# Designs tried in a protein design run: designed miniproteins, single chains, continued (4). Part 35

Each design is a single chain, and the fold is of that chain. pLDDT is the mean over its residues in the fold that is shown.

## One batch from the design tools (miniprotein)

Design m13187
Fold by ESMFold2-Fast:
Structure m13187 (fold): chain A 81 residues (1-81)
Amino acid sequence: MEKKLEELELEIQEGVVLIMIGVLKTILKKEENEEIREKIEKTIKEAERLIEEAKGQEREEALKLLEEAIEILMKTIKELL
């Protein structure tokens, strides 16, 4: 039971990150400002890197990396608004 709950928690956090990346990719397709486009692309790349790193880590470290990905994505979204 414990392992399944821990796996589900990681899957949910990863899903949240992927949804946020999808939102930024949609914004990027409509964005005409090259400086803003570069910023979005860098944020997406960093978030995707953190997801990949999380896959190789223990649960606690994986959750920390996914939380960092969410923070980076949220920071960029706030700066765009």
Scores: mean pLDDT 81

Design m13188
Fold by ESMFold2-Fast:
Structure m13188 (fold): chain A 90 residues (1-90)
Amino acid sequence: MSAAVREAKEKAEELAERMRQMLIELSKETGYDLQKAIEKAVELTREGRIDAGMNMGANIAIQELGVSKEEAFELISRMQDMADRLKEWA
């Protein structure tokens, strides 16, 4: 395995852990049960797919919570901001 591939994998793992921590805090702040969303977002981020992970996590959260359109928009916006911050660290 090349050094670049190994470094990318280690960085993806670091970003996945940061994503987990950010989403756990979001869960605590909102009172929403985000467990399934966190698991899927972290899984895809670990594979180097930050945007896909956050988008899938947001979709799962909205589907499970049955939130209003306004609440869904706010949740998506916050999660997209988190994805952008994670990409800055990549």
Scores: mean pLDDT 80

Design m13189
Fold by ESMFold2-Fast:
Structure m13189 (fold): chain A 61 residues (1-61)
Amino acid sequence: SPQEALDRIIETIRANPGASGDELLELALETVAEILGLDPAETSDEELAEQYQRLIQEVLS
């Protein structure tokens, strides 16, 4: 579910408290790819970022 996906992203971010904003974004995008069954090597960061924004909107709106 979108909520479970967001919870996994948050846990990944919390596990890396010393990471920069760019590093946290990469970790979030990798987590989105894993949850959606997308290959991060074949999926653009732009496409993953759009999926991430969609998950946030679906949970928070």
Scores: mean pLDDT 74

Design m13190
Fold by ESMFold2-Fast:
Structure m13190 (fold): chain A 61 residues (1-61)
Amino acid sequence: MEATRRRVEEAVRGTMREEIAERAGLAPEDWERAWASLPPEEQAELRRRAEETVRLALETL
């Protein structure tokens, strides 16, 4: 991946990790456990939102 795209994706992942943890009522550091506890429908929604956020961020550069 291009360096710019990689940086944008990493920043979006950081934000998504925080949101995932909050939805499960856990700390951001426990985001992996939080992700496993979410329903499949919520996981699909968060994946779509992350993809859209990356796309929009890259389009505005």
Scores: mean pLDDT 75

Design m13191
Fold by ESMFold2-Fast:
Structure m13191 (fold): chain A 74 residues (1-74)
Amino acid sequence: MDKKKIIEEAKKGLTYAEYGNSTGAIEQLEKLGELGVSEEAEKLKELLSGSPSTHRENLELVAKRLKELIEELE
């Protein structure tokens, strides 16, 4: 598993999620899935493709999980 590439893509996804860019966050989650973090990436994508009424809260949860993933791999 290429931890450096996973960290780089996770940091990009975190940035998109923090700025409220759900499309950018989803694209980075797709890349994380391709790098071997497929289970977590799919779960987080499901949050962002869900209810519009919880969209902001879901972006905050995605940001939190990506931050945790980065800390676990560093």
Scores: mean pLDDT 77

Design m13192
Fold by ESMFold2-Fast:
Formats: C-alpha cells, structure tokens, sequence
Structure m13192 (fold): chain A 68 residues (1-68)
C-alpha cells in the first residue's frame, strides 16, 4: 500500500500532469501512462517521493517533446 506521503505526491503529480496535458494538447491517457510507469519503477527501486517526482517530470518533458 502507498503511504499518505506517497498518495499526496501522486495526487499532486496527477494534477500537474493534467494541467500540462491541457496546456500542450497531449492526450491525458498518455500522461497518466507515464505517471503509472514511473510510479511502478519508483516502487520497484524503493525511490523517495522527491526522486519519483524528478523522474516523472523528466519523462513528461520527453513526452511533450515527442507529441508536440
């Protein structure tokens, strides 16, 4: 199960991703797929919430570059 801190970080990242999806006209399902993929990696590697956020933002930036 996710901790309260991990749930809060996930909710904030989902909200931030949704805003960027709207701003850059990227399909929300693609943004959510990136979020879930990075969450799975973070859990497997036992990363901190801060490192998870950093990796998600890097992956999202690459998605924006590919879809724009």
Amino acid sequence: MLSEEEKEALQELAKEGAKLSEEYNIPLDKVLAVLLRELDRALAERLSPEEFRRRFMEALKKLIEEES
Scores: mean pLDDT 76

Design m13193
Fold by ESMFold2-Fast:
Structure m13193 (fold): chain A 80 residues (1-80)
Amino acid sequence: DEKEKVLKELLELHKIYVEGLKAKIEGKDKEVVEKGKEALKKMKELLEKYDSEEIEKELERRFKKEDEEFQKEAEKLPDL
């Protein structure tokens, strides 16, 4: 299942990104650089290995979830 493989690779990329953010918050500059390099390498491999349309659909799905979460939080704020 190609879709399942793409999802797994994207999840791995996301984990590297989160680890990099944690390192940045902790002031571990060397680890931030290392995680950045790992993320770029993984992204390059993903783009070369899989159909760009499949990657695009999965990214759209993720961005849609984040947008929905943002809209839900925004609804709690007072409006003019």
Scores: mean pLDDT 68

Design m13194
Fold by ESMFold2-Fast:
Order: structure tokens, then C-alpha cells, then sequence
Structure m13194 (fold): chain A 87 residues (1-87)
């Protein structure tokens, strides 16, 4: 249902925002700017995926898999920023 897709979207958005807040607390100013750019892109992608899922009637399982993919890509980007800051 659209209500289940909305709940899943909000859960993933909340997780992304919590991870972003934590990452920003551990990084210098230049690395913070890079993480903010990654977070803005990921949040935009989550929104687009949510709109597409509603439009196309995706199952909650299909939707979760796609949202997880977005979060995994975001986490990989954040991990790269942490590695570069320490180099």
C-alpha cells in the first residue's frame, strides 16, 4: 500500500539523516562539505525512488531493496571521505 511505502521511505530517510549527523560530527570542514553533497544526492534519490514506487505500484519488498541500494551507495561514499581525511 502507499502507506507502507511512505513508512519505509521515512525509515530510510531517518537512517540516512542519523548517519549524516554522526559523520559530520567526526569530520573536518572540507570533509563535512563532501558528506553534505553526498547526503543531498542520496536524499534526492530516495525521494525519486519513492515517487517512482508509488507511480508504478511497487511492492514494499521491491521498494526496500531499492532504498537499501541508495543507502549502501551513500555509505560507500562516506567511507571514502573518511579514508581520504586520514590520508
Amino acid sequence: SDAELEREYRRHLGHLRALTAYALSQLDAASQARVQELAEEAERRLREVHEEAIRNGWSPAEFRARLDEVLDEYLAGVEAVFREQKA
Scores: mean pLDDT 88

Design m13195
Fold by ESMFold2-Fast:
Structure m13195 (fold): chain A 67 residues (1-67)
Amino acid sequence: MRAAEEELRRLAEEALADPATRDLGEQALQAMEEILRLDPENAGEYLALAADALRAGIAIIRAQKAA
């Protein structure tokens, strides 16, 4: 749980620092808050999935800008 929350927060902070991915970072932080509020007992699995989704979204946006 702790590691998944830290990873998602770190990815969201990186996304927020880049104007191209800022909206994804904001959405990720809101999703983290909802996950922790609604299902704290199973939060680790949802946070890990959210981190994977955010990582993929950042990669897609950056690839589109690099082309």
Scores: mean pLDDT 80

Design m13196
Fold by ESMFold2-Fast:
Structure m13196 (fold): chain A 89 residues (1-89)
Amino acid sequence: MGAGVTGAWPGGGERISQAARDGLEKAGGKVLAYGTSANGLQGGATIVSEDPEKAAEEGAKGAREAGNTAHYGWGDSSVPPTAPPGASP
């Protein structure tokens, strides 16, 4: 079945978050939950995919393609299965 992965990115805006979600869906991932920090400077999502790292990479590409020059990253590959990396930073 699919595996769940939580990644974080410096999204800061709904347009960037939408593009990232679209990228995740195109990669065959399903976004289960999306949130941002209280100040809106960081975002995170829980995704399910047969290849969650690939889905996270496509999400990051979607965010970059939204036309922001900021440094975007998705899916810390060091996420262990027993830890929720999308909790508070």
Scores: mean pLDDT 46

Design m13197
Fold by ESMFold2-Fast:
Structure m13197 (fold): chain A 95 residues (1-95)
Amino acid sequence: SELANLAAEALILALNGEITEAQARELAERAVELAGVTDPEERARQIALGTAHLLGLPEQWAKLSEEQQKEVIEELVKALEEAGAEPELLKKIRE
């Protein structure tokens, strides 16, 4: 549930276009820590990939039509709900 809540928080920031490089890196670091990755090289690789992915989300999101955005939100909310994300965070994603 903590990892699902972190993913929901990251999506809210990225989809609102509010995510900075520092925030993306911090969220990626927390995700890697929660996933139990302790090898320094693999940890650094996963953090770099997660940071790049989060920073790319606003541009990818903006390329979608309103209908496609609604479909993606519905699928993301469903997946996060199944993973045990907090209901209040799920509500924020729909906004």
Scores: mean pLDDT 73

Design m13198
Fold by ESMFold2-Fast:
Structure m13198 (fold): chain A 76 residues (1-76)
Amino acid sequence: MVEEEIKEVEKRMEEEGRKARERFEEAAKEAKTEKERELWLEVGEGVEQLSLAVGKTVSESLRKKAEEKEKEEEEK
């Protein structure tokens, strides 16, 4: 069951990153200058990449923590 939580966190971070990217693309469409538009697009890309990196780090941390818990607590 912990595996489902880890998968959900990773998937959610990836989805949130994509949604954030889309929101910044919408902001870019409202930008009055090309430089401002490029800035919004770059921020969107950075947020998406950050979400992927965080999701991977969190999933790895949760998996390691779950493995340690199973070793330390054979039953609950």
Scores: mean pLDDT 75

Design m13199
Fold by ESMFold2-Fast:
Structure m13199 (fold): chain A 78 residues (1-78)
Amino acid sequence: MSKEEEISLLAGEMARIAVESGADPQEAADLAKKVTKAALDGNREEVKKYVEKLISMVKDPEDQKRLKEIGERILELA
């Protein structure tokens, strides 16, 4: 799997978790696309910003933790 494919899959997983936790599907999808673009651009600050936005849409602590872990993995790849 390429770095681009891995980042895209991880961002998609973040959107899935957020939607399953009650987030708006369109907003979650748009934020996941922004995370992917920022990561591919090497813009770590934008990745952090959009990851935190996704986490803020989720109230369950376990889902917040999962999103944070995926976000950290995306930052490693950026």
Scores: mean pLDDT 85

Design m13200
Fold by ESMFold2-Fast:
Structure m13200 (fold): chain A 104 residues (1-104)
Amino acid sequence: SLDDLLAQLQGLINEIENLILEGKVPSKEEFEKIVKDIMDIVKKIAAYLQSNPDLPPTKLAAASLLISGAMFTLKLLSKRLDKEYQEETEKAIEEIEKLLKEAV
């Protein structure tokens, strides 16, 4: 369900927020997994929105706000990482923005 996908995305955001708050820097492998997991969930949310055009505005707003939160949280994490990871994060954010525009 959409609610299950939104809960999964919120869980990933919370994990990143905890890394930031604790001042922890993920390894390359941990960072790549975080980006991949977020992209996989965002793609599933986008596909759900596209397949369910009659969703109430409150559900569309919830999905859009949470995806925006994921982008913001990734950007905050990237500021603590090497330049290479910042470039990878910017590419991921661009892909998320494209998916959101196509779904909404």
Scores: mean pLDDT 81

Design m13201
Fold by ESMFold2-Fast:
Structure m13201 (fold): chain A 73 residues (1-73)
Amino acid sequence: SAAAEKNVEAARAAAEAGDGTAAVTAAWQTIKSGGSPELAAEAARYAIEGARRAGDAGALKTAQQLLEKAENM
């Protein structure tokens, strides 16, 4: 959906800004807005990169759980 694609772009932008919390939030919103497993996985990978850039271990764990959730969709 257009909403899911917009949330993937938000996750990418947050990751590039080094904002792990915002990237995780956008990845979760990609799932909530009815994104395909492929879009959900892409957003979760951006969330992992954002969390790593931020040095945020909690955000990294959540992002990894979101990727596993996307792979099981």
Scores: mean pLDDT 85

Design m13202
Fold by ESMFold2-Fast:
Structure m13202 (fold): chain A 119 residues (1-119)
Amino acid sequence: MFTLTESGGGTYEEGSTLTLTNSFTGDPSKVVGVTWKRQKEGEKPVVIASLGSFEGDALIPEEVKGRFSLSVDLSKKTSTLTMKDLKKSDTATYYNVLEVDENGIPVSYTGPGTKVTVV
């Protein structure tokens, strides 16, 4: 069974850099994808970074391209979202989603959510 623990939330200054980290338990060889989602107040969650091939580049939407980056270290069982040049509009709850292969069917494990406030 996979368990996700997120860290790095809190209050940050506009223009600073923030790192959100997810640590997970379970068999890393079963992990087939990692996604970070953002939910702003009054909005539905949207994907802001995803990596489905660990030998390829992360997929990042144009809105945050150049500011956000995703790294995954399967051996350390960690996923890291780095957000640079923070804007007040980046204020949201962020959560990691881990996609794993359960007998040929992908199953999603979602983290508890981490609140970020930019002042």
Scores: mean pLDDT 82

Design m13203
Fold by ESMFold2-Fast:
Structure m13203 (fold): chain A 89 residues (1-89)
Amino acid sequence: MEEQKLREEISKMSLEEKVRRAYDLFVELRKAVGMNAPKEKIDRLFRELEIVAEELKKSKDPDIQAFADTLLREAEALRKYVEEKEKKK
């Protein structure tokens, strides 16, 4: 239910707003991982970023698509790092 609301809000954003939102979410995700924030917060930020990046990938602009792919790849690396740390508990 919350995911559908996020998708609707993001779809109403301009391309510029979507790019800014994706970058801001990535910065917050990186900070959350570095500060050992609760997994729920990290998962929420990652999912929001994934939804924004999926919307950006609908762009016909190859630079926007490359930007979205790069953010998703880096976010996936951060998520994997968190999963590895959780397994060691």
Scores: mean pLDDT 79

Design m13204
Fold by ESMFold2-Fast:
Structure m13204 (fold): chain A 115 residues (1-115)
Amino acid sequence: MESELKSHLLSLFSQDKRFTSEDISDFINGLFDSDTNRIKCSPQDEFMLYMIASNSKNLPIEVFAYALLEYSLVSECSRYNLGILGRVLAEKFEIPFVIDPSLTIDSIEKKLKEK
């Protein structure tokens, strides 16, 4: 089954610019039906987004999104946008997004390359 979420994320992060929190919020809100407040994607993709947001303390959104981008081009702007995406997703799923301040995108990249 085609992953609409993966296609949307790759399309978003193919743009070599830093996104504002509003740009990411507009993107995320575009994925949700205004009447039902449910995501316009497969139940599998909705479950993945929820799982990512629910594990905010372990930075799973940055790890997952970085893994998606490592399959493609990774830019400085893309890495910055991953952090904003994680925060907006956690807020949309009403989950407190607390990043471990000792972790950076560079440390996550190193861990992904070592495994």
Scores: mean pLDDT 51

Design m13205
Fold by ESMFold2-Fast:
Structure m13205 (fold): chain A 55 residues (1-55)
Amino acid sequence: TLDDIVKKVLELLSKGQIEITNDGNIVNNDLGTVLVQPDTKLQKELVKKIKKALK
């Protein structure tokens, strides 16, 4: 589910392997490569849930 994906992303964030930019992009922390852009409604909802969980 979307919530399961959020949990996996939070795990990667806690390990410092990825980060979320101010624009809501999920980036690989090693090279700054963009992994996810909030281009679709689903991707925007995913990023929103992750940001809310981090707060």
Scores: mean pLDDT 70

Design m13206
Fold by ESMFold2-Fast:
Structure m13206 (fold): chain A 84 residues (1-84)
Amino acid sequence: MKPEEAEKLIEEAEEYIRLGKIEEAVKLALKALEILEKSLPEDSKLFEKVARVLLLIAEELEKLGKTEKAEELRKRAEELLEKV
């Protein structure tokens, strides 16, 4: 899968966050994360963008009382940033 597909997925996730569709945003962001986890960290800006969106989703999940899932997404975002 091309890095451009991860960028498109993360942009769609940001749109779903704006619409309040947090569960849909989680699914899209996790797909983008999976693509980047299989890639070398050659585009640090894309890795940072995906990590930022995962952190935004985690904040929204925490507001919804889904604290455990929010902490899992924060950990995965931190692991992604460590690859850069």
Scores: mean pLDDT 79

Design m13207
Fold by ESMFold2-Fast:
Structure m13207 (fold): chain A 65 residues (1-65)
Amino acid sequence: SMLEEHEKLTKELGELTGEELKIKSIEDGTAYVVAKLDSDIKAAMLEIAVAVYNALGYKLVLEME
């Protein structure tokens, strides 16, 4: 299911940055993931990872706080 897939991807993205990521909402099959990051490099890595997942057919939107 999309929920299980989004939960798995959110965990993987959290492991990449060392930060706790949260699914804010799921709207029309798109998961909105919220992150607080301590560096521009981690933010860039997370943005690239999200872009790669979207290219593979997952629907993720990253929101920075």
Scores: mean pLDDT 70

Design m13208
Fold by ESMFold2-Fast:
Structure m13208 (fold): chain A 82 residues (1-82)
Amino acid sequence: DELKKKKELNRERIFAEVEGFAKGAREGMKKADEEIKKLLAENPNIDPKELAKLVAEYIGRGMAEGGEEGRREFERKLREEE
């Protein structure tokens, strides 16, 4: 009944947030890949540790942005459907 419906809605929200994080991570990885290719073209002797940091930074930033956008979008829809 009511508890089951709340549990299902919670699962849907969690899944949607996870999708937001996944999208953000993919965008971050694509940006990291493009930047790495650019950096390697300009400096083929660049330290691999710096490239690893760049990947981590872009993925982390992408996930954070994607998650926040996903949360805002769902909060907006919830307000509209009040």
Scores: mean pLDDT 77

Design m13209
Fold by ESMFold2-Fast:
Structure m13209 (fold): chain A 100 residues (1-100)
Amino acid sequence: DIPPLTVDQLREQLKRSLEIAKKRNDKQTVEDFEKLIKMVDKRDDKDEVTKLLKELKNSPRFSVQLQAYRIAEVILKDYKIEEAEEFVEEYHKMLFSTVA
């Protein structure tokens, strides 16, 4: 029983990751984490969430995709967003397909 992360806990974790990325001068990761934080803040805006998920899906970084997955799961508890549902399903299959 792993307790689900709250929106506030996710936001705090994302802000910490953003500060680490800034310290490392990793501009692409900074941009990706700013988009993740915006998606949390705008989680009730279906159009913004859809736009941000499409942009984040193109991120080459597994850690960014994993955080997008976690945020999408949290958003889906309260909001029906098709792009978030598809992202969660695709990513869930990827995470659990590694056992042959």
Scores: mean pLDDT 74

Design m13210
Fold by ESMFold2-Fast:
Structure m13210 (fold): chain A 61 residues (1-61)
Amino acid sequence: MREVLEEVFARLAEVARAHPDDHAALAAAYQEGARTLEAAGLTDMARRLRSSADYFAALAA
């Protein structure tokens, strides 16, 4: 379970580092992270990542 969290947040940090102003890429990365966490049973954390994805998607629009 800790490894899943580490993988998701490492990926989010990588996308933020590579594409800091690409709000669409950030939204997609947070959405994918949320799916991974939900599949692992981390529903509350997945919900938080989806909220962040929605925020970045709104900025991209």
Scores: mean pLDDT 82

Design m13211
Fold by ESMFold2-Fast:
Structure m13211 (fold): chain A 86 residues (1-86)
Amino acid sequence: KTVKISGKITLFDENGRLLGYAEFSGTLDTDTGEFTLTVTKGWGGAKPGDVIKGKVTAIFGNLFYGTGTVVAQNRKVKFSGTYTEL
């Protein structure tokens, strides 16, 4: 099932180096863990309008962790963050 989400993420590169922070809106498939997030506010590696596609690796209540790609940059990222289902 695909749900609408919004939240905040901290972005890291593949080596765990801090890239920046983003606020987002997007969708999460609760069956597969696949997401598509659009950055609404960002600092560092993410800009408003950037799309991040990826997969959740862990969820603990409103905390989530994942891996993905910033589509326009073809940049692989890891993230941790919080989300709310809309």
Scores: mean pLDDT 82

Design m13212
Fold by ESMFold2-Fast:
Structure m13212 (fold): chain A 95 residues (1-95)
Amino acid sequence: SSMVEQLRAEVLELAARAGEALKAGDRETALRYIRELIELAESLLPYAPERVQRLMRARIAAARELLDRPDPSVEELETALKMVYTSTMTALDAL
């Protein structure tokens, strides 16, 4: 649907912005975009199949743990971004 296509474009844009910030060493900007991506992922949870919901909850929880660490490294933020991005795209593919 056009809505799923729009959501996919939004996920790609947020992930790209976070990735650009990480390449620049701008961890604060990366954190903001990763958190926005988590909010978007959480908003999709009620619409995803149960098995995908379980996967997404686990990956979002793991990503949040990395983001909540004092002074998270670029590598930790890259790992968090990858976890949220891949689970969100899996959810969109299931819609």
Scores: mean pLDDT 88

Design m13213
Fold by ESMFold2-Fast:
Structure m13213 (fold): chain A 91 residues (1-91)
Amino acid sequence: GGDAIRQGERATTIDQAIDAIESARTSLQQGYVGGALRAIRQALRVIQRHATTPNQQQAIQLIQQAIQRLQQGDVDGAIQLIDQAIRLLRQ
């Protein structure tokens, strides 16, 4: 049925977005803030389109806060928020 295919597509798409955020987190630790910020924004758009659970909605809010922290130059604060969002997305 179409619902099973759509559920599989959403799960795979969110997993790909999580992988992108994890890669961006590594880039932030290496000092590549601009590239990481672009990757995080792209992943956020994907998660927003496919989010169905309360944990995913909370992760969206944490990622939005992380983007704001990065815009303010708070890389360490952004990494902490990203780590929390990844944990929620993997539940």
Scores: mean pLDDT 80

Design m13214
Fold by ESMFold2-Fast:
Structure m13214 (fold): chain A 83 residues (1-83)
Amino acid sequence: LEKEIKELLEKVKELAEEVAKKLREMGHDQTAERVEREAEEIIKEVEELAKKGELEKAYQTAKRAIDILEALLKMADMFAESQ
């Protein structure tokens, strides 16, 4: 489970960077910065939960973050294509 949590955290970082990049390309620099800050906070929360042995909660928190970031990425893609 710890290895799986680590993989989820890597995906959170990757998705947050991609969402932020697309938002900046669209001129939404402040929103991009906010996404990056929120992702950093979630990563720290998941790491602290894992340190405390709350592995299931850490896993679920990371998975929820991925779901949210994937939804944001899809929205950014739709706006880019729907000019």
Scores: mean pLDDT 81

Design m13215
Fold by ESMFold2-Fast:
Structure m13215 (fold): chain A 96 residues (1-96)
Amino acid sequence: ALLSEKAKEIIDKHREELLELDKNKDWKGVAKLLEEIARELEEAGEDPEIVEYFRLVARIFAGENVKESLIGLVKLRAAVHKNPELAEKLIEEIEK
């Protein structure tokens, strides 16, 4: 999915904080920041599918078991983009 200019600006605003949390292995902090980004994207009128993707990734970093939902999302996106090889590779990475 192509991100809007507003979405890119919101993500870039949080980039430095996200990198610092990642460097410190603060996965709960990463989860909280990704949820904040999702909320700001939703308030900016971004595509609901993009918003839900950020929330799903936040749940993963929070330690929630969402592998099945993530695999389903990857399969759906691959079908839309007609790229089954990319889907297969991403599913293999998620199942590890």
Scores: mean pLDDT 71

Design m13216
Fold by ESMFold2-Fast:
Structure m13216 (fold): chain A 85 residues (1-85)
Amino acid sequence: PTVSDVQRQIDNIRNQQSTMSPVTQDLASRAIGLINQLVDQGRVTMAYYAADSMYNMVSNQTPDNQRRATDMFRDIVQGLTDFLS
């Protein structure tokens, strides 16, 4: 993956944010900030797969995926925070 691939997935997530709950929107914004930090550190592959996983969860608009998006985004925020600390 390239930096442009990461930016495309971030843009895809941003386009879906209006359909998310306020809690999930906040978690998505935090995760995007951490993904950008991974890009800045040259961790482009990790950044891409984090963003891709988030987009795949929200782009498949099933009730199950909507319920699980909050938990998944929380896990991504926690995991990337731990990795970057």
Scores: mean pLDDT 83

Design m13217
Fold by ESMFold2-Fast:
Structure m13217 (fold): chain A 77 residues (1-77)
Amino acid sequence: NAMKEAEVERLKKEIDELERQLHDAIARGDVATAAQLLVELAKKVNRLSKIATPEEADEAWKRLEEAGRAVDLAVGG
């Protein structure tokens, strides 16, 4: 199961990086980039949720929900 473990670790790193980039984009007022990063984050979270533990999946979905809220606040004022 080394390949599955490697995939989970890769997805976690990608999610961490996308989350950092998304918050950086919001801080700079680049709402369009933040929205695109949210779409990419959602794709990675969805992939992780199918192969990770239920606890890891739940944590990832909560992070996506928080990121979505941050983007909505940045877009809507």
Scores: mean pLDDT 86

Design m13218
Fold by ESMFold2-Fast:
Structure m13218 (fold): chain A 98 residues (1-98)
Amino acid sequence: APDATPENEEKLLKELEENAIEAARELAELFRKAGLLELAEEIEEIIRNRELPANREALIELAAVKRLYERSPLPEEEKLKRVAERVKLIIEKREELL
């Protein structure tokens, strides 16, 4: 990195967290539109309690899943099914860490 000051590191970490929160929020909205209300509510709970270490880890993984969804060439129904299964695994892992 061209600038490795502590202030710049803090800004980068905040930007990464904000980007992860936004991606997770968009993923929750996708699930609500698909009728997967339980998964949407669980993602919203993770966002609401994002100060917990387990929830911070889950947010990063949810952001990765949202990126995978956006890059997938599969039909919408297949993308949603695969993404829902990945999100269920993230939620299960989070519950084990709580």
Scores: mean pLDDT 79

Design m13219
Fold by ESMFold2-Fast:
Structure m13219 (fold): chain A 74 residues (1-74)
Amino acid sequence: SLEEAYEKGLEYGKKYKPEKIDDSKRGSGTLEDLAKEILSSKLPKEEQLKVVDQLAAPEEVKAWLKGVLEAYYS
């Protein structure tokens, strides 16, 4: 569900401190790579949320990414 995806994103984002935004070569999931790419843009949170809305991705992926961004900037 979208709510479940968002909640999982929140948990991931809570663990992702600014100093831990590193590219991983192995074990990175596609969702994790998307989150790192968006965070690496260094746009304001509000602008990054707009980027997520414009992605050609499933709604569950967008919900997860929004959760990551919300937690990261909390």
Scores: mean pLDDT 71

Design m13220
Fold by ESMFold2-Fast:
Structure m13220 (fold): chain A 87 residues (1-87)
Amino acid sequence: MEAAEKAVEEVLPEAERLKDHPDPREARRRLYRKAVELFEKQSEPELAEKIRRVFELQLRLEDGRASEAEKAELEALLQQIEEYLSS
């Protein structure tokens, strides 16, 4: 309960600060790294690993280098993360 709320509160200010970063890729890497670190500290290593994978897939999508399988994997991971947080 409180742990998830704290993680969201910590990530949101970082996301806001990084939105205007001159290198959007570096900004996104920093944001996801922060999220992974926070969820690992909350004893949510499974969620942290999924977030790390989403970050890698999203960068490949922005490069135009994501395969159809990787796009499907990204959607599946996002759904799993949302379901996990809702449960």
Scores: mean pLDDT 66

